# Designed miniproteins, single chains, continued (3): the designs that were tried, part 97

Each design is a single chain, and the fold is of that chain. pLDDT is the mean over its residues in the fold that is shown.

## One batch from the design tools (miniprotein)

Design m11374
Fold by ESMFold2-Fast:
Structure m11374 (fold): chain A 73 residues (1-73)
Amino acid sequence: SKYDKLKEKLPDLPDELIRALASMLEGVSDEEFDEILEKLKGLTPEQVRALIEELQKRPATKDEIVELLKSLK
């Protein structure tokens, strides 16, 4: 599952953030998910939390979420 893969690749993230990411990325293709996962590995847990909070405050479509996450440096 996406949850298991997130937990494996981002073990320093709190479980609540991993669950939120897994939920937001549900239905995203494995290829797009892997690309996003590589971007997230470059962020601190604090940066990931801030990103999730920002996405949760806005009415964003799944496509907008994917595009935003793929644009991370």
Scores: mean pLDDT 78

Design m11375
Fold by ESMFold2-Fast:
Parts: C-alpha cells; structure tokens; sequence
Structure m11375 (fold): chain A 96 residues (1-96)
C-alpha cells in the first residue's frame, strides 16, 4: 500500500512497482539472495539512477522484495518485463 507511494515521493518519480520473489524448494538462502541481487545488478547496469531507482529488501528468510521507480512509463515497463521474466511477482503498481 504505502511503500510504492513513499518511494515515488522520495525520488520524485511518476511510476513505481513493487515485486516479491519467493525461495524455491531446495534453494539455499545464499542462492536465493544471490538471485535477487543479480536481478538488481541487471537493472542498475541497464538504467542510470536518474532514470530508474531500485531498492531491495528482505521480508523474511523465504521472501525478498524489490521496488522500482521511474520518471517515464517506458523505463518502468522495461524493468517490470525484466523482473517478471526472472520469476518476480508484481504486488503493487502506482502511476502519478
């Protein structure tokens, strides 16, 4: 609810989305965390901070969140497609 709105306001962005990734059966916690970090590295390699803001957070040992914010819709849509391709589930989206 409030996390995507706060992230939009914090970075002066117009578009935000929040994602969750769940640990796979038989996956170690370090493999799970590495998979989430890899997704963030892909995004920050493709988009400079002025175009896309990314935050990673751990909800639990079995669930990691990623929130992204962008000034333009095309940048957000590209980040959304990338995260979905890696198995992240979109749980919130806000457009201002």
Amino acid sequence: MERVEEFLEKYGAKYAAEFRLKRKPGETRSQFVARAIGAVLDLITRFPPEELRVELFEESDDEIGIIVAAKDKETLDEAVRHLRSLGFEEVARLEK
Scores: mean pLDDT 82

Design m11376
Fold by ESMFold2-Fast:
Parts: C-alpha cells; structure tokens; sequence
Structure m11376 (fold): chain A 85 residues (1-85)
C-alpha cells in the first residue's frame, strides 16, 4: 500500500537525519545515494517529497549538513502528514 511505502520512507529519512546529527561523515556518500534513489522513485507520485530530497542532496554535496538536516526534517513532516491523511 502507499501508506506502507511512506512508512518505509519515514524510517529511512529518520535514519539519515540521525547519522547527519551524529556527525557520521563516513555515512554521507551512502545517505546521498539513498536520498537520490527516493527522490527519483517519488518524482511523479510525490513531487513535493522529491524536491525536498533533491535539496537535501545538494546541501550534502556542499557539506552543508545543517541545511541538509532542515530539508530532511521538512520531508519527515510531509511524509508524517501524508500517512496521517
């Protein structure tokens, strides 16, 4: 179901945010890959989520971990609202 897919996305986004907040720099490349994959997957079905994840990836590529964390938090809030609906 779509809600089951969104719950899986929520778990992945929370894990990514936790790694960034713990300053796990070795994880950054993997997080970029995960967020790019999710952005591509949801480009048509959830374009707002896709755009937030693309912004997070650009922040990570620029080593702006605070900016990346903010975009991931917005993505988490969006996904939680969509699950609740």
Amino acid sequence: SMKAQLRAVLRQLKAALESIERNEEASVSGIIGTLQGLADRFRESNPELSQLLQKAVEHLKNKDYEGAAQEIRKAIELVEKQIAA
Scores: mean pLDDT 89

Design m11377
Fold by ESMFold2-Fast:
Structure m11377 (fold): chain A 104 residues (1-104)
Amino acid sequence: TQEAVDQLQQAIGLLRQAAMTLLQNSEDYLRAIGELLRVIGLEFDLRLAVKRGDTQRLLEIAQQAVDLADQIIDMAQQEGITDALTQAQQARNLAQQARQLLES
């Protein structure tokens, strides 16, 4: 479980970075703020799940991180924000790997 937690922490950190890049470069500020708030919520949920040793909640968080990465990827592609796209793609890959570890 520690390897999965480490990958989720890295994924969510990259999602934070991607959301901040969107906020700095996007013309759709309200959408960018919304994505950042979703990342902040996910960071909080991860801390609580780790403290509780809640593997089922960690699985849910991993799926939510994948889904959020897809939302950020979509926005970054639409606006041509290549740095956010790269960060979100890396985050998606790490979140998917964490999910696979938690399912095994």
Scores: mean pLDDT 89

Design m11378
Fold by ESMFold2-Fast:
Structure m11378 (fold): chain A 73 residues (1-73)
Amino acid sequence: MVPEFPVASEEEVKNILKEALEHEKAGDYARAVGLILLAWLLTSGDPELREKVLKVLKAMNAGNLEEAEKIIE
């Protein structure tokens, strides 16, 4: 089997994405992007979670923070 380390849980990824969204809302774009990149790296073994990370990034980049929040839930 592929090593499970260093794969983050879905809950951990959700928490990282929530933190990214809060930083985006606060205007801390550099930290928001950094957290999205962390979530992207931690989901390298999970295509479904990775698609979710990409959808959140697209919504945030479009300025649609409400849609990003709905995707995270």
Scores: mean pLDDT 76

Design m11379
Fold by ESMFold2-Fast:
Parts: sequence; structure tokens; C-alpha cells
Structure m11379 (fold): chain A 61 residues (1-61)
Amino acid sequence: SEKEKKEREERLKKAEEYILEIIEEMEKEMEKRGDVSDELREELNKKYLPKFQKFLEELKK
């Protein structure tokens, strides 16, 4: 239905905004810590990857 299409577009917009916020936060954290070691990169991936995965699931609906 038309309502379902609008709801999906609204969810996509909110998800995009949240993903961009997470990316910005991650980049800022990397910059503050200086040279990124493999350990730090893995830690950041473990912290932020689940959030991206959750929103990808949300977008799939």
C-alpha cells in the first residue's frame, strides 16, 4: 500500500542518518587515538559492525 511505501522511506531515511552518525563517531575516535593498530581497528569493527548489521536488517523489511 501507499502507507507502507512511505513508512519504508521514513525508516530508510532514519537508518541512513544513524549510520552516518556512527561513521562520523568512529572516524573521530580513530583520529583521537592516533595511528590505528590492527587491534584498535578490530575493536572498533566489533563495536560498530553489529549496529550496521542491525540497521541492514531493518532496511531489508
Scores: mean pLDDT 73

Design m11380
Fold by ESMFold2-Fast:
Structure m11380 (fold): chain A 94 residues (1-94)
Amino acid sequence: MITVDADASQATIEQMVANLETQLENAGLKVKKKEIKDGRVTIEAEASLEVPPKPITLNLYDLSGNLLASKTVNVVIEGDKLKLEKVEIKIEKK
């Protein structure tokens, strides 16, 4: 859990999530589900088994380009699909 001391509006959180989606798509994954509630973000992504499974590093940036968080997530085989480990990020006001 990462505490960000910011007046993070819903629009700011959505922009940060869009950057994460771009990182996942550049890694060959398709975002299937995203949820943004109360400063908390959850992302689920999948790819076909034709893509070799490899760890992916996700970087969360603010709107000024400062790195807020970095997390390496694993791609796992579940049934006939490659799935990304769920990524949860919480943004809180102090």
Scores: mean pLDDT 62

Design m11381
Fold by ESMFold2-Fast:
Structure m11381 (fold): chain A 60 residues (1-60)
Amino acid sequence: SPLDKKIEEIRAEAEKRVGELRAQADAETDPWKQIILRMHEIAVEAEAFAEILRLKKEAS
């Protein structure tokens, strides 16, 4: 369905962005900057989850 395709696109983009942030965090030598990058990983996943829930609610 068009909804399933859009959900897959959101998941794929979030996975890509989380992967980039994870790589940056793993390479980061400043512990505070590393924590901030880990928090950004959580924020990206939370935003993707919220958008998917919004789309499912609109489709109901």
Scores: mean pLDDT 87

Design m11382
Fold by ESMFold2-Fast:
Structure m11382 (fold): chain A 93 residues (1-93)
Amino acid sequence: MSLREQILQLLDEILELLRKRNASPELLAEVENLRLLVEQTLPLLTPEQQQQVLELVREALERLKKAKSEAEMAAVVGELSDRVAEIITAAFS
């Protein structure tokens, strides 16, 4: 399985976890928007940047499995979105 396929599958796993935990529509939309951004931009990233995104998504999934509140889930998703956006911005700078 490619790095791209692994990243997208992990983002889909995050979405399913959040749905099972009755996360807010806003939080689900944030992850769906991140998935679209990642799907569109991954082919433009270096293999090293793709690996960094994979590691961030894996870390976020593990943190979400341990999250006990909506606030904790939102904090994890927000941090993931910000850090992925930084990698993408750096790729185009």
Scores: mean pLDDT 87

Design m11383
Fold by ESMFold2-Fast:
Structure m11383 (fold): chain A 65 residues (1-65)
Amino acid sequence: MQEEIDREVAIAIAEIHLAVGLATSKNPEAKELYRKGLDEISRLTDPEEAMALAKKVDEEAKKIE
């Protein structure tokens, strides 16, 4: 139970990270990357994959801003 809650919390943190990126970005291409990242995270159950995806999306968004 606790480990499952910890996994859900990690995924939620990754989602919040992407949501903040979407809300604060002014570049429409970067916003699109954050939107797609949020859609992909909604399909993930592995917190490591969710965190890796959030980092990848943030790095790609940074390159086009």
Scores: mean pLDDT 78

Design m11384
Fold by ESMFold2-Fast:
Structure m11384 (fold): chain A 69 residues (1-69)
Amino acid sequence: YSVAITLPHGLSGDKFQAIVEKHGGHITSIGGGGANIQAVIPAKTNLDELMTEFLVDYPQAQYSIEEVV
């Protein structure tokens, strides 16, 4: 999976990076002063679990998830 997120102003992406790495993924790019983060996550990942963890820390974040081969 490819995941792109946009964080609210002033929030750190450190918790998102930790969640991604916990699920075996990695950050591919950070832009927009740290607000726009892209990551790749293994296709075997439980996305519902990952997104539940993510939205606890970033409830106002916007995100896009794409399945990539």
Scores: mean pLDDT 71

Design m11385
Fold by ESMFold2-Fast:
Structure m11385 (fold): chain A 67 residues (1-67)
Amino acid sequence: SLEEVEKKIKEINEKIRQLHAEDTRLYVELKDKDPEAYQARMDQIGAEIDRLNKELEELKKKYEELK
Protein backbone atom coordinates (compact mmCIF):
# COMPACT_ATOMS: atom_id res chain seq x y z
CA SER A 1 0.00 0.00 0.00
CA LEU A 2 0.96 3.66 -0.33
CA GLU A 3 1.19 4.01 3.46
CA GLU A 4 3.59 1.05 3.72
CA VAL A 5 5.82 2.58 1.01
CA GLU A 6 5.85 5.95 2.86
CA LYS A 7 6.78 4.17 6.10
CA LYS A 8 9.66 2.33 4.40
CA ILE A 9 10.94 5.60 2.87
CA LYS A 10 11.01 7.21 6.33
CA GLU A 11 12.81 4.21 7.83
CA ILE A 12 15.49 4.24 5.10
CA ASN A 13 16.00 8.01 5.47
CA GLU A 14 16.54 7.48 9.21
CA LYS A 15 19.08 4.69 8.54
CA ILE A 16 21.00 6.91 6.09
CA ARG A 17 21.07 9.69 8.70
CA GLN A 18 22.45 7.24 11.30
CA LEU A 19 25.16 6.07 8.87
CA HIS A 20 26.23 9.69 8.23
CA ALA A 21 26.49 10.19 12.01
CA GLU A 22 28.64 7.04 12.24
CA ASP A 23 30.82 8.41 9.39
CA THR A 24 31.43 11.63 11.39
CA ARG A 25 32.26 9.63 14.55
CA LEU A 26 34.73 7.39 12.69
CA TYR A 27 36.46 10.46 11.23
CA VAL A 28 37.06 11.89 14.72
CA GLU A 29 37.96 8.62 16.46
CA LEU A 30 39.82 6.60 13.81
CA LYS A 31 41.20 8.76 10.96
CA ASP A 32 44.47 9.65 12.73
CA LYS A 33 44.69 6.53 14.93
CA ASP A 34 44.28 3.91 12.18
CA PRO A 35 43.80 5.39 8.69
CA GLU A 36 43.65 1.95 6.98
CA ALA A 37 40.85 0.74 9.29
CA TYR A 38 39.15 4.12 8.87
CA GLN A 39 39.17 3.79 5.06
CA ALA A 40 37.88 0.19 5.21
CA ARG A 41 34.97 1.18 7.48
CA MET A 42 34.21 4.25 5.35
CA ASP A 43 34.05 2.00 2.27
CA GLN A 44 31.59 -0.29 4.10
CA ILE A 45 29.41 2.65 5.18
CA GLY A 46 29.53 4.12 1.66
CA ALA A 47 28.44 0.80 0.15
CA GLU A 48 25.53 0.55 2.64
CA ILE A 49 24.42 4.13 1.90
CA ASP A 50 24.56 3.36 -1.85
CA ARG A 51 22.41 0.25 -1.28
CA LEU A 52 19.88 2.24 0.77
CA ASN A 53 19.77 5.04 -1.85
CA LYS A 54 18.98 2.48 -4.58
CA GLU A 55 16.22 1.02 -2.39
CA LEU A 56 14.89 4.58 -1.88
CA GLU A 57 14.77 5.16 -5.65
CA GLU A 58 12.80 1.93 -6.11
CA LEU A 59 10.38 2.90 -3.32
CA LYS A 60 9.88 6.41 -4.77
CA LYS A 61 9.06 4.81 -8.14
CA LYS A 62 6.51 2.53 -6.43
CA TYR A 63 5.07 5.56 -4.61
CA GLU A 64 4.49 7.34 -7.94
CA GLU A 65 2.92 4.17 -9.45
CA LEU A 66 0.50 3.87 -6.50
CA LYS A 67 -0.70 7.49 -6.78
Scores: mean pLDDT 82

Design m11386
Fold by ESMFold2-Fast:
Structure m11386 (fold): chain A 102 residues (1-102)
Amino acid sequence: SSASERLREIAEQIKAGAPLEELLRKAEELARELGLSEPERAELLAVVLMQRAALALEAGRLEEARALFEEALALLREAGLLDDAEVAEAKAAIEAELERRR
């Protein structure tokens, strides 16, 4: 589908280091075109943020990775996809991974 083609484009641009603001804008445009619910939109944006966080983590940019993971968790929390306990658990897991890479 054209949606699959746009998702592939976003994934390729994430790997290529495209500006985060452009990636989030494209994801928001795709969510609107597909008529996604707020939880589905939040999940799509969170995936983009988490993939950029993973690339930052591999590059040793630990503070950038932390900020991107925290933004993704905030979106999922606001959309009701995660509760406060799940966010706290995810943050603890992220901090443990960041500590291993110091």
Scores: mean pLDDT 84

Design m11387
Fold by ESMFold2-Fast:
Structure m11387 (fold): chain A 64 residues (1-64)
Amino acid sequence: SDSQRRGYDVGIDDTRQGISSGDVGKVARDTVDRFRSLGGSVASAAGSGIARTVSQHRRQLQSL
């Protein structure tokens, strides 16, 4: 849907910017918030997937 596509595109751009600035946690939170705003529970589910991946990267960095 249009809401899912907009949320996905915005999430990808924000994830790239956040990783470049070194703030993975902020990117995860912002991605979830944007997906929630764009399409309720369906967009939130998609955002949770991206946030989970970002959080997993943060945990890997902390374990190094």
Scores: mean pLDDT 59

Design m11388
Fold by ESMFold2-Fast:
Structure m11388 (fold): chain A 85 residues (1-85)
Amino acid sequence: ARELLEKARELAKSGDPKKAAEGARLAALAAQLAKTPEEAREAALVAKEAFKVAGKSGNLKDTIRAIGGALAAIGEAFELGAEVK
């Protein structure tokens, strides 16, 4: 679970929109596997960062993938009672 979140952070930090879109997807999966509100919050924040980078591509498919990942991660965080800003 944590390995997925670390991989997602690497992809988000790469500055590559396609890698960032994949990072958002992995962050969403990490949020689903989260056992604590803190883990889910971290995953949601990584997905949010990845979405910002993916949006810079101008590629609608990558942007849609990233937004889906971010929304899924935020939903999981809220189900666990995490505060997401």
Scores: mean pLDDT 69

Design m11389
Fold by ESMFold2-Fast:
Order: C-alpha cells, then sequence, then structure tokens
Structure m11389 (fold): chain A 80 residues (1-80)
C-alpha cells in the first residue's frame, strides 16, 4: 500500500468511529441511522476490495466515493 492509501485507510477508520458516535447521539432518527449504517457498510466493502487488490483503480475510486458519502452524511447530521 502507498502512503496515500494508508492515510485513506486511517481516515476510513476514524470516519467509521465518528459515524458510530453520531448514530448513538441520533438514535431516535431512524432514517439518519439507516443512512449512516449503509454508508459505513459501503466503506467497509470498498476497503476490503482495495486491500485485496491495491493496484485496482476501480476499487480505489469506489473507496473514495464511499468515503465521500460517509463524510458528507456525518457533516449533514452534525449541522442539525
Amino acid sequence: LSEAQKKLLEKAEELIKEAEKVKEENKEDKELVERLDRAVEAVKEAKKELLEDPENYIALFKFLAALTELETTIRLAKKK
């Protein structure tokens, strides 16, 4: 794994932990909880694909897209 990919993996772990905290703080908002769960699952699946083939640019693009969706969902949750 490149240094850039390692930093993205670290960011993914941090975002997953943040999402779990946001989910607990917003447990009454079922739609938000479901959206956070889906975004976390997408990141975990894309991370697995990237780790299986680090040279696969399609896996990298999927991972970046999943990270962006999770980060955006967390940001929207915090603004309310």
Scores: mean pLDDT 80

Design m11390
Fold by ESMFold2-Fast:
Structure m11390 (fold): chain A 112 residues (1-112)
Amino acid sequence: MKEKLESLGYEILLDSDKIWVFYNKELNELVFVFKDYEGPFKNSILILSTDPDVEKLLELQRKIRKITNNKYAVGWLFVSRETFNKLLELAKNKKEDELLALLDQLYARYSS
């Protein structure tokens, strides 16, 4: 999985037992792979973007589903540039607990 995401232009910023975080600078996207994580994103992959280009995000979602043999739920979320930059900073600095806490807050805000 890692090698396939890297082949799509995603660099790994955080690699832990709970989560992998990938970043694509050209597309301005973050991809979170939730591994040994007990929370709302368990067994999921989340694509996070500031760009409302839904067609590109749906294409990436389909590619990720194929790469993972449909073993993960794959979702996407639009966030403000401020929120995106904060998540990116936390991932680059390997602040896993703060990153997961912010993701949980975002889930609570956008869950029906």
Scores: mean pLDDT 77

Design m11391
Fold by ESMFold2-Fast:
Structure m11391 (fold): chain A 70 residues (1-70)
Amino acid sequence: MSNDEILEEFSEEMQKIYDEGREKGLSVEEIIEKLKKLKEEYKEKYKDNPELQEYFDYQLEIAEDALKEG
């Protein structure tokens, strides 16, 4: 699997967490905590890949900023 494919899967799982969280009426903070857990799981799975580590951190920062802005 390419780095691009892994990043796409990560992005899709983040989107799913966001959509399901909103549907269930979770707070922004609860959604962010779920996204942080997803990032931790992916970083552990791909810990020997520094490019993916950077991408996971970047994607979460963008998602958190968007969620905090409303």
Scores: mean pLDDT 81

Design m11392
Fold by ESMFold2-Fast:
Structure m11392 (fold): chain A 60 residues (1-60)
Amino acid sequence: YPEEMKKAAEELKEALEKMRSGEIPVEEGIGRILRAIGDIFQEGLKNNDLELAKEIMSKI
């Protein structure tokens, strides 16, 4: 996988975990999640590989 997509997927997982644990506010968690999702799809578009972006999202 492109490193940027992998990094964005890990950021998404971390944001979800921190939001669920109460470590960050829900508003901050949602912002981080949306940003990470956007990054995954932006990298997918850049590399003409939306199927890879979909696959990464399905694993989270």
Scores: mean pLDDT 74

Design m11393
Fold by ESMFold2-Fast:
Structure m11393 (fold): chain A 100 residues (1-100)
Amino acid sequence: SVLDAENEFDRALLELAHLAREQLSPEEAARVLARLSAFGRELRAVEKTLSDEEKLELYRRLTEVAREVIARVRAGELSAEEGVDLFLAESRRIVAEVLA
């Protein structure tokens, strides 16, 4: 369901936020979390224009990106800041594709 997909995405996003808090200074973490919050607001605005089928595709794809980024940060392949940069870039690309 859309709710289940949204809940899975929210869980992944919270895990990414937790990694930022663990790895970065309080000031750097605050900046990263502000960027994630700004994206969350963008996503809520976009979501209002989408069908349930499009919402399911969007949340599934965003969750896959978040999980991949989390795995790469945990493996030491990306810093938490680099991971958030990659997550935001890929997520905005996915949003643009779903809106097309």
Scores: mean pLDDT 88

Design m11394
Fold by ESMFold2-Fast:
Structure m11394 (fold): chain A 87 residues (1-87)
Amino acid sequence: SEEEIERVERWIEEIAALIRESQATLSPAQTRSTALGLAQLFAREVKTYSPDVQAKALERLREVLSALFDEETVAEVLAAVEETLAA
């Protein structure tokens, strides 16, 4: 639904803000761990939504992570999200 997509967008904005704060205050390794934890929590919630909303959520998360991290880190975080969604 549109409301679920709006909720996903707001949560992704909050995740991006927390990652940026982490990048300013924590080590790169700690920031990666924070991003992984936040992304996994996001995936657990998104798993309750329809497959179409899950696909849009994944694509939007990929876009935001790609602005914040290198391709290798983005792939690692997205792999953890996809594993959570498949479970």
Scores: mean pLDDT 84

Design m11395
Fold by ESMFold2-Fast:
Structure m11395 (fold): chain A 67 residues (1-67)
Amino acid sequence: LRAYIRERAAAHGLSFSEEALDKLVERAKTLPNMEEVDTLVELVIGHARDRGRTVVERADVEAVLGR
């Protein structure tokens, strides 16, 4: 799962901080299927990208999860 999330971010030209990756993996493990995981990952990547970041930070994950 960690490797999968990293590869997905890399495809968008982004990397993950370890804190962001840990938080996202923790949440992703509670989701019922990979489609929900994919949706969550894309929302987090989009949040960081829209703010001009090249690294997904814990704050990006928290912003998406707090919705």
Scores: mean pLDDT 79

Design m11396
Fold by ESMFold2-Fast:
Structure m11396 (fold): chain A 61 residues (1-61)
Amino acid sequence: LDAEAAAEAAERGAREAALGGGADQKSPEYVARKARELAEELGNGEGAEAAAVRAFSDGSQ
């Protein structure tokens, strides 16, 4: 549940970040998958936030 919630939050954040700053260079699906993978690996609330932030940064360029 924590991991699932973290992955879901990261995916949504990544999708929105991709739409706002990285969609042209990376597909929203790719960014969302990356964020989910990171959140799943970390597996906690910190992971969700960290994964989303990293996806935003990566999606920005």
Scores: mean pLDDT 59

Design m11397
Fold by ESMFold2-Fast:
Structure m11397 (fold): chain A 75 residues (1-75)
Amino acid sequence: MAEEKLKELAKKYGPQPVFDLEKYRELLRAMAEAEIETVPDPEEQEKIRAGYERDLQRHEEAVKKIKEKLENLKK
């Protein structure tokens, strides 16, 4: 696992950032585009995009919940 490395990145980029969400968003978009290229149906392409957008939202929410749990343990 890379917990220590993630903490170092958070300190390096500012007081609060835990993950580089912009980079993760770019990665998810690239993955969605790659899958879309293999799918000729426009409706399926939109489902793929919606799936990746939803995954990004869940990732952000999961990060917030993890931080909340860690702060509760520290209290």
Scores: mean pLDDT 65

Design m11398
Fold by ESMFold2-Fast:
Structure m11398 (fold): chain A 84 residues (1-84)
Amino acid sequence: SEEEKKRAEKLRELQIELIKELKENGVTKEKLLEAVLKLAEELGILTEELKKEIEEALENTSEEDLKAGFEGLLKGAEKVLAEK
């Protein structure tokens, strides 16, 4: 479907842009929260429960652990993108 293709393209563009922004401007809890919430909204999965879970996960994670986790996710995403 055309709508499905446009949504997939928009999601890819958003993912690349968010990864680039976080990489260039530094990883903070606020920026990570905004990025994850934007992605969830574009995916159409953003519910009150999911938002609370994301907020709680970020609140209970140290800035150092968030940076390490983001770096791991970034490397994983780069590997998948390079493969395909």
Scores: mean pLDDT 67

Design m11399
Fold by ESMFold2-Fast:
Structure m11399 (fold): chain A 104 residues (1-104)
Amino acid sequence: GSAEVTFTAPEKDLKKAIVEVRNTGEGTVLVEVYVNGKLVDKAILRPGETFISIIENVKAGDKITVKVTALSGRATVEVKVYGIDKETGKRILLGEATLEVTAP
């Protein structure tokens, strides 16, 4: 099966967004990262692996979607998305979620 989560950029432009995805489960997953519905990055994560995707020049209101598809077994996936402020360089947490998926 698959699960997804969407995070919305705040009412200001960001220098970049950092998407951190960690597979804490026992199954292998496909991770796909979308910005405003367009696929920008993807990776296969085995148990214990972490994927970091960097999205440049995020605009106010941009939607970042992380989709996780189970390729084998049952997986628990932790997603964290940080923005980097364009003026100050400060890291801000945009959101976090835990997704659970199981292969068919």
Scores: mean pLDDT 87

Design m11400
Fold by ESMFold2-Fast:
Structure m11400 (fold): chain A 62 residues (1-62)
Amino acid sequence: MLEEFRRLAEELLASSGEAYLEKQDELLNFLTEKLGLSEEEALQVMMILYEKGADAAVEWLA
């Protein structure tokens, strides 16, 4: 699960424009549906990802 999250997070960070928004929605859906996070928790993970990168987001999820 965390390995899949890291892959999706890296794809998101490598994207731009409309692709960025699509990848953001995919990652948010992964966090809520696969990891069982609330919408609030998923948004917190996304915030950490944007501010501190994938490693920090993975650490927050662990």
Scores: mean pLDDT 81

Design m11401
Fold by ESMFold2-Fast:
Structure m11401 (fold): chain A 89 residues (1-89)
Amino acid sequence: SELRKQLQEKIAKLIGLKLRRIGDLLEEELKKIKEARKKGKEAEEKAKKEAAERMKELSKKILEKKDMSEEEKKLLEEIKKLEEKIKKL
């Protein structure tokens, strides 16, 4: 079904956008850990712990629909419309 293919493509795009945002956050945390490493082992360990806590909280918000970009919101609406069309078949 063409509608099911379109649904899968939009879901994949939405997941891709969420993973990109998580990836960007991870890159920033890795930079912070690298800078902390220059200050010594205790600073590096603290930075790793803080990074893990921030990544857990922010990734949860991104995945749980609590923190969505306008592009992600638009895709979610398009997905819902396609799901409704498929249910009517």
Scores: mean pLDDT 80

Design m11402
Fold by ESMFold2-Fast:
Structure m11402 (fold): chain A 98 residues (1-98)
Amino acid sequence: SLPAVPVARVEIEVPTPQDAEKLAQKIEDELLRRGLGVAKADPEKNKVIIAAPTVEQALEMLDIALKIAKEMGVEIKKITVDPADPELQAAVAARLAA
């Protein structure tokens, strides 16, 4: 059984399944180098899913993901967070505006 502890989850929507797979792979490679959480592709929904045990780690992983997406020329269509935490939503909105 996997942990019963709530995790911070961020979903990044991209234009194509191929963009999702490539972006997730680049993010996962960088996360492994830094000892951070997990990034996975959901190609059926054109999404990259980031999961971390804390909001702080999820936001750090999101910052890495946004930088990699920009370097790869991958368009970010939508970002959603779960649970729908107002502070996490505000932090994500601030990063997208920067």
Scores: mean pLDDT 75

Design m11403
Fold by ESMFold2-Fast:
Structure m11403 (fold): chain A 74 residues (1-74)
Amino acid sequence: SVEEMLERIKELLEALFEKLKDKMTPEEAKKMKKLFEEILRLTREYLETGDPKVLEQALEKEKELIELVDKILA
């Protein structure tokens, strides 16, 4: 189901947060949580609509998450 898939994605994102939390500033932690919420929202919308524009927006948020992780690990 869509809900089961979204729950699995949420668990993976929470696992990423737990691995990085001791290396993050409070501002970076807030930004990461906001990106998680946006990725989950856009992924849900894409699964419901099939709209390629929504997929593109989701991929852009994923790119922002990768850039944030790179900054935290630098």
Scores: mean pLDDT 88

Design m11404
Fold by ESMFold2-Fast:
Structure m11404 (fold): chain A 65 residues (1-65)
Amino acid sequence: SDFEEAVEIAAEASKAIKAAKSVEEVQKALDTALERLGKIKNEAIRKYFAEELKKLAEKKIQELE
């Protein structure tokens, strides 16, 4: 399902973002996840997980600064 696929993408991205040691690594992990989410046909599911990952990335960037 689109939801299960999005959850898997978000879990992988969350792990990568949390493990990132630089702002550049956070941005790369986020960009990769957003590209993968772009293949999910359900727009509401794409937008929800994209927004959550962007928030996680922003929080991580603040912790690295």
Scores: mean pLDDT 86

Design m11405
Fold by ESMFold2-Fast:
Structure m11405 (fold): chain A 62 residues (1-62)
Amino acid sequence: MRKRIEQEIVREGVARLDAGASLDDVKAEVRRRAEEAGLSPLDIDLILGVLDVYAAVRRTVA
């Protein structure tokens, strides 16, 4: 069950980054949504880590 909500939150974060939103703004919104969804601090950190990696890949593949 948690895997599905994590995947949805990650997908939304990635879509926002693809739309040109700043990483800091996306991470703040994703963190807030994950906390509201009742995800653990570990799950939140994993989601934020995925966004960090995605943003880094975008910078190197430009």
Scores: mean pLDDT 76

Design m11406
Fold by ESMFold2-Fast:
Structure m11406 (fold): chain A 72 residues (1-72)
Amino acid sequence: MEEKLKAIVDNVEAYLEDEGKTSYTLGFETLEEAEAFAAAMEKAGFEVTELGPAVPKSKNESLPYQVTVARK
């Protein structure tokens, strides 16, 4: 789990760097996975700007929870 979370964090950092974006939103099936991702991103130096139910989602309605993280 921790190794998988590190891979996700690394992918988000690479995405933000490559795309020149300052924030990223990711969807999750469970609150526990959303909270684990949020904690990993905060540990990596990001700010969690949103964590909770993803209602309504304009682009990804298949997942009930979402986390939005931003560069500080």
Scores: mean pLDDT 69

Design m11407
Fold by ESMFold2-Fast:
Structure m11407 (fold): chain A 76 residues (1-76)
Amino acid sequence: SEEEEKEKLKKQLEEAELAAIGIALANETLTVELSEEEKKKALEALKKWLEEAKKDPRNSKEFIEYLEEQIKKLEK
């Protein structure tokens, strides 16, 4: 249904936004302080993106390593 498709898209957009926030946080480009819960959600979104990226053999090794590096920066 259209409602189910909209909900799926909304969730995908939310997860993509959290992953983007995680990358910005890892590269110190965010000007806003995040709560520990918000940082955790961003980290979880990045980890989920990394696992999905690893499943697609078309993704470059350099791209996978980039995502792993962002996660390592955010975990410290």
Scores: mean pLDDT 77

Design m11408
Fold by ESMFold2-Fast:
Structure m11408 (fold): chain A 65 residues (1-65)
Amino acid sequence: MSDTEKALAIGIREALDSGIFSQREAAQLSGLSVATVSRYVRLGEELFATLSEEELKEIRKRAKL
């Protein structure tokens, strides 16, 4: 997986957790299917199980930019 996909998956999950967007709203506004948005949420959960503390810092640094 690319670093861009990791950052996107984490960002989508954080946005959903904060209550800013629902999966349906994100899909409608972006023109993406709900299945595609759901896939990114799943990827985010899998990445948290496999990521090291150093990788988490790098992703957070890129997201801050």
Scores: mean pLDDT 67

Design m11409
Fold by ESMFold2-Fast:
Structure m11409 (fold): chain A 64 residues (1-64)
Amino acid sequence: SSALEREAVRLETLRLLWKIAMDTEIAILKRMGAPQSVIDAVRDQYQAQIAALDARLAAVRAAL
């Protein structure tokens, strides 16, 4: 359905934006000399959000 197609595009776009945000924040933290534990915690938080989006995207694609 067109609604599922729009949802897939929305989720793909959100996934890309979350990845860009993660890469950007980690680059800033590295430039600031943040401890590795802080960088790892930030990466884990972003990866959890991306994993949730990937699971939802897989479900939407399976319903297409």
Scores: mean pLDDT 90

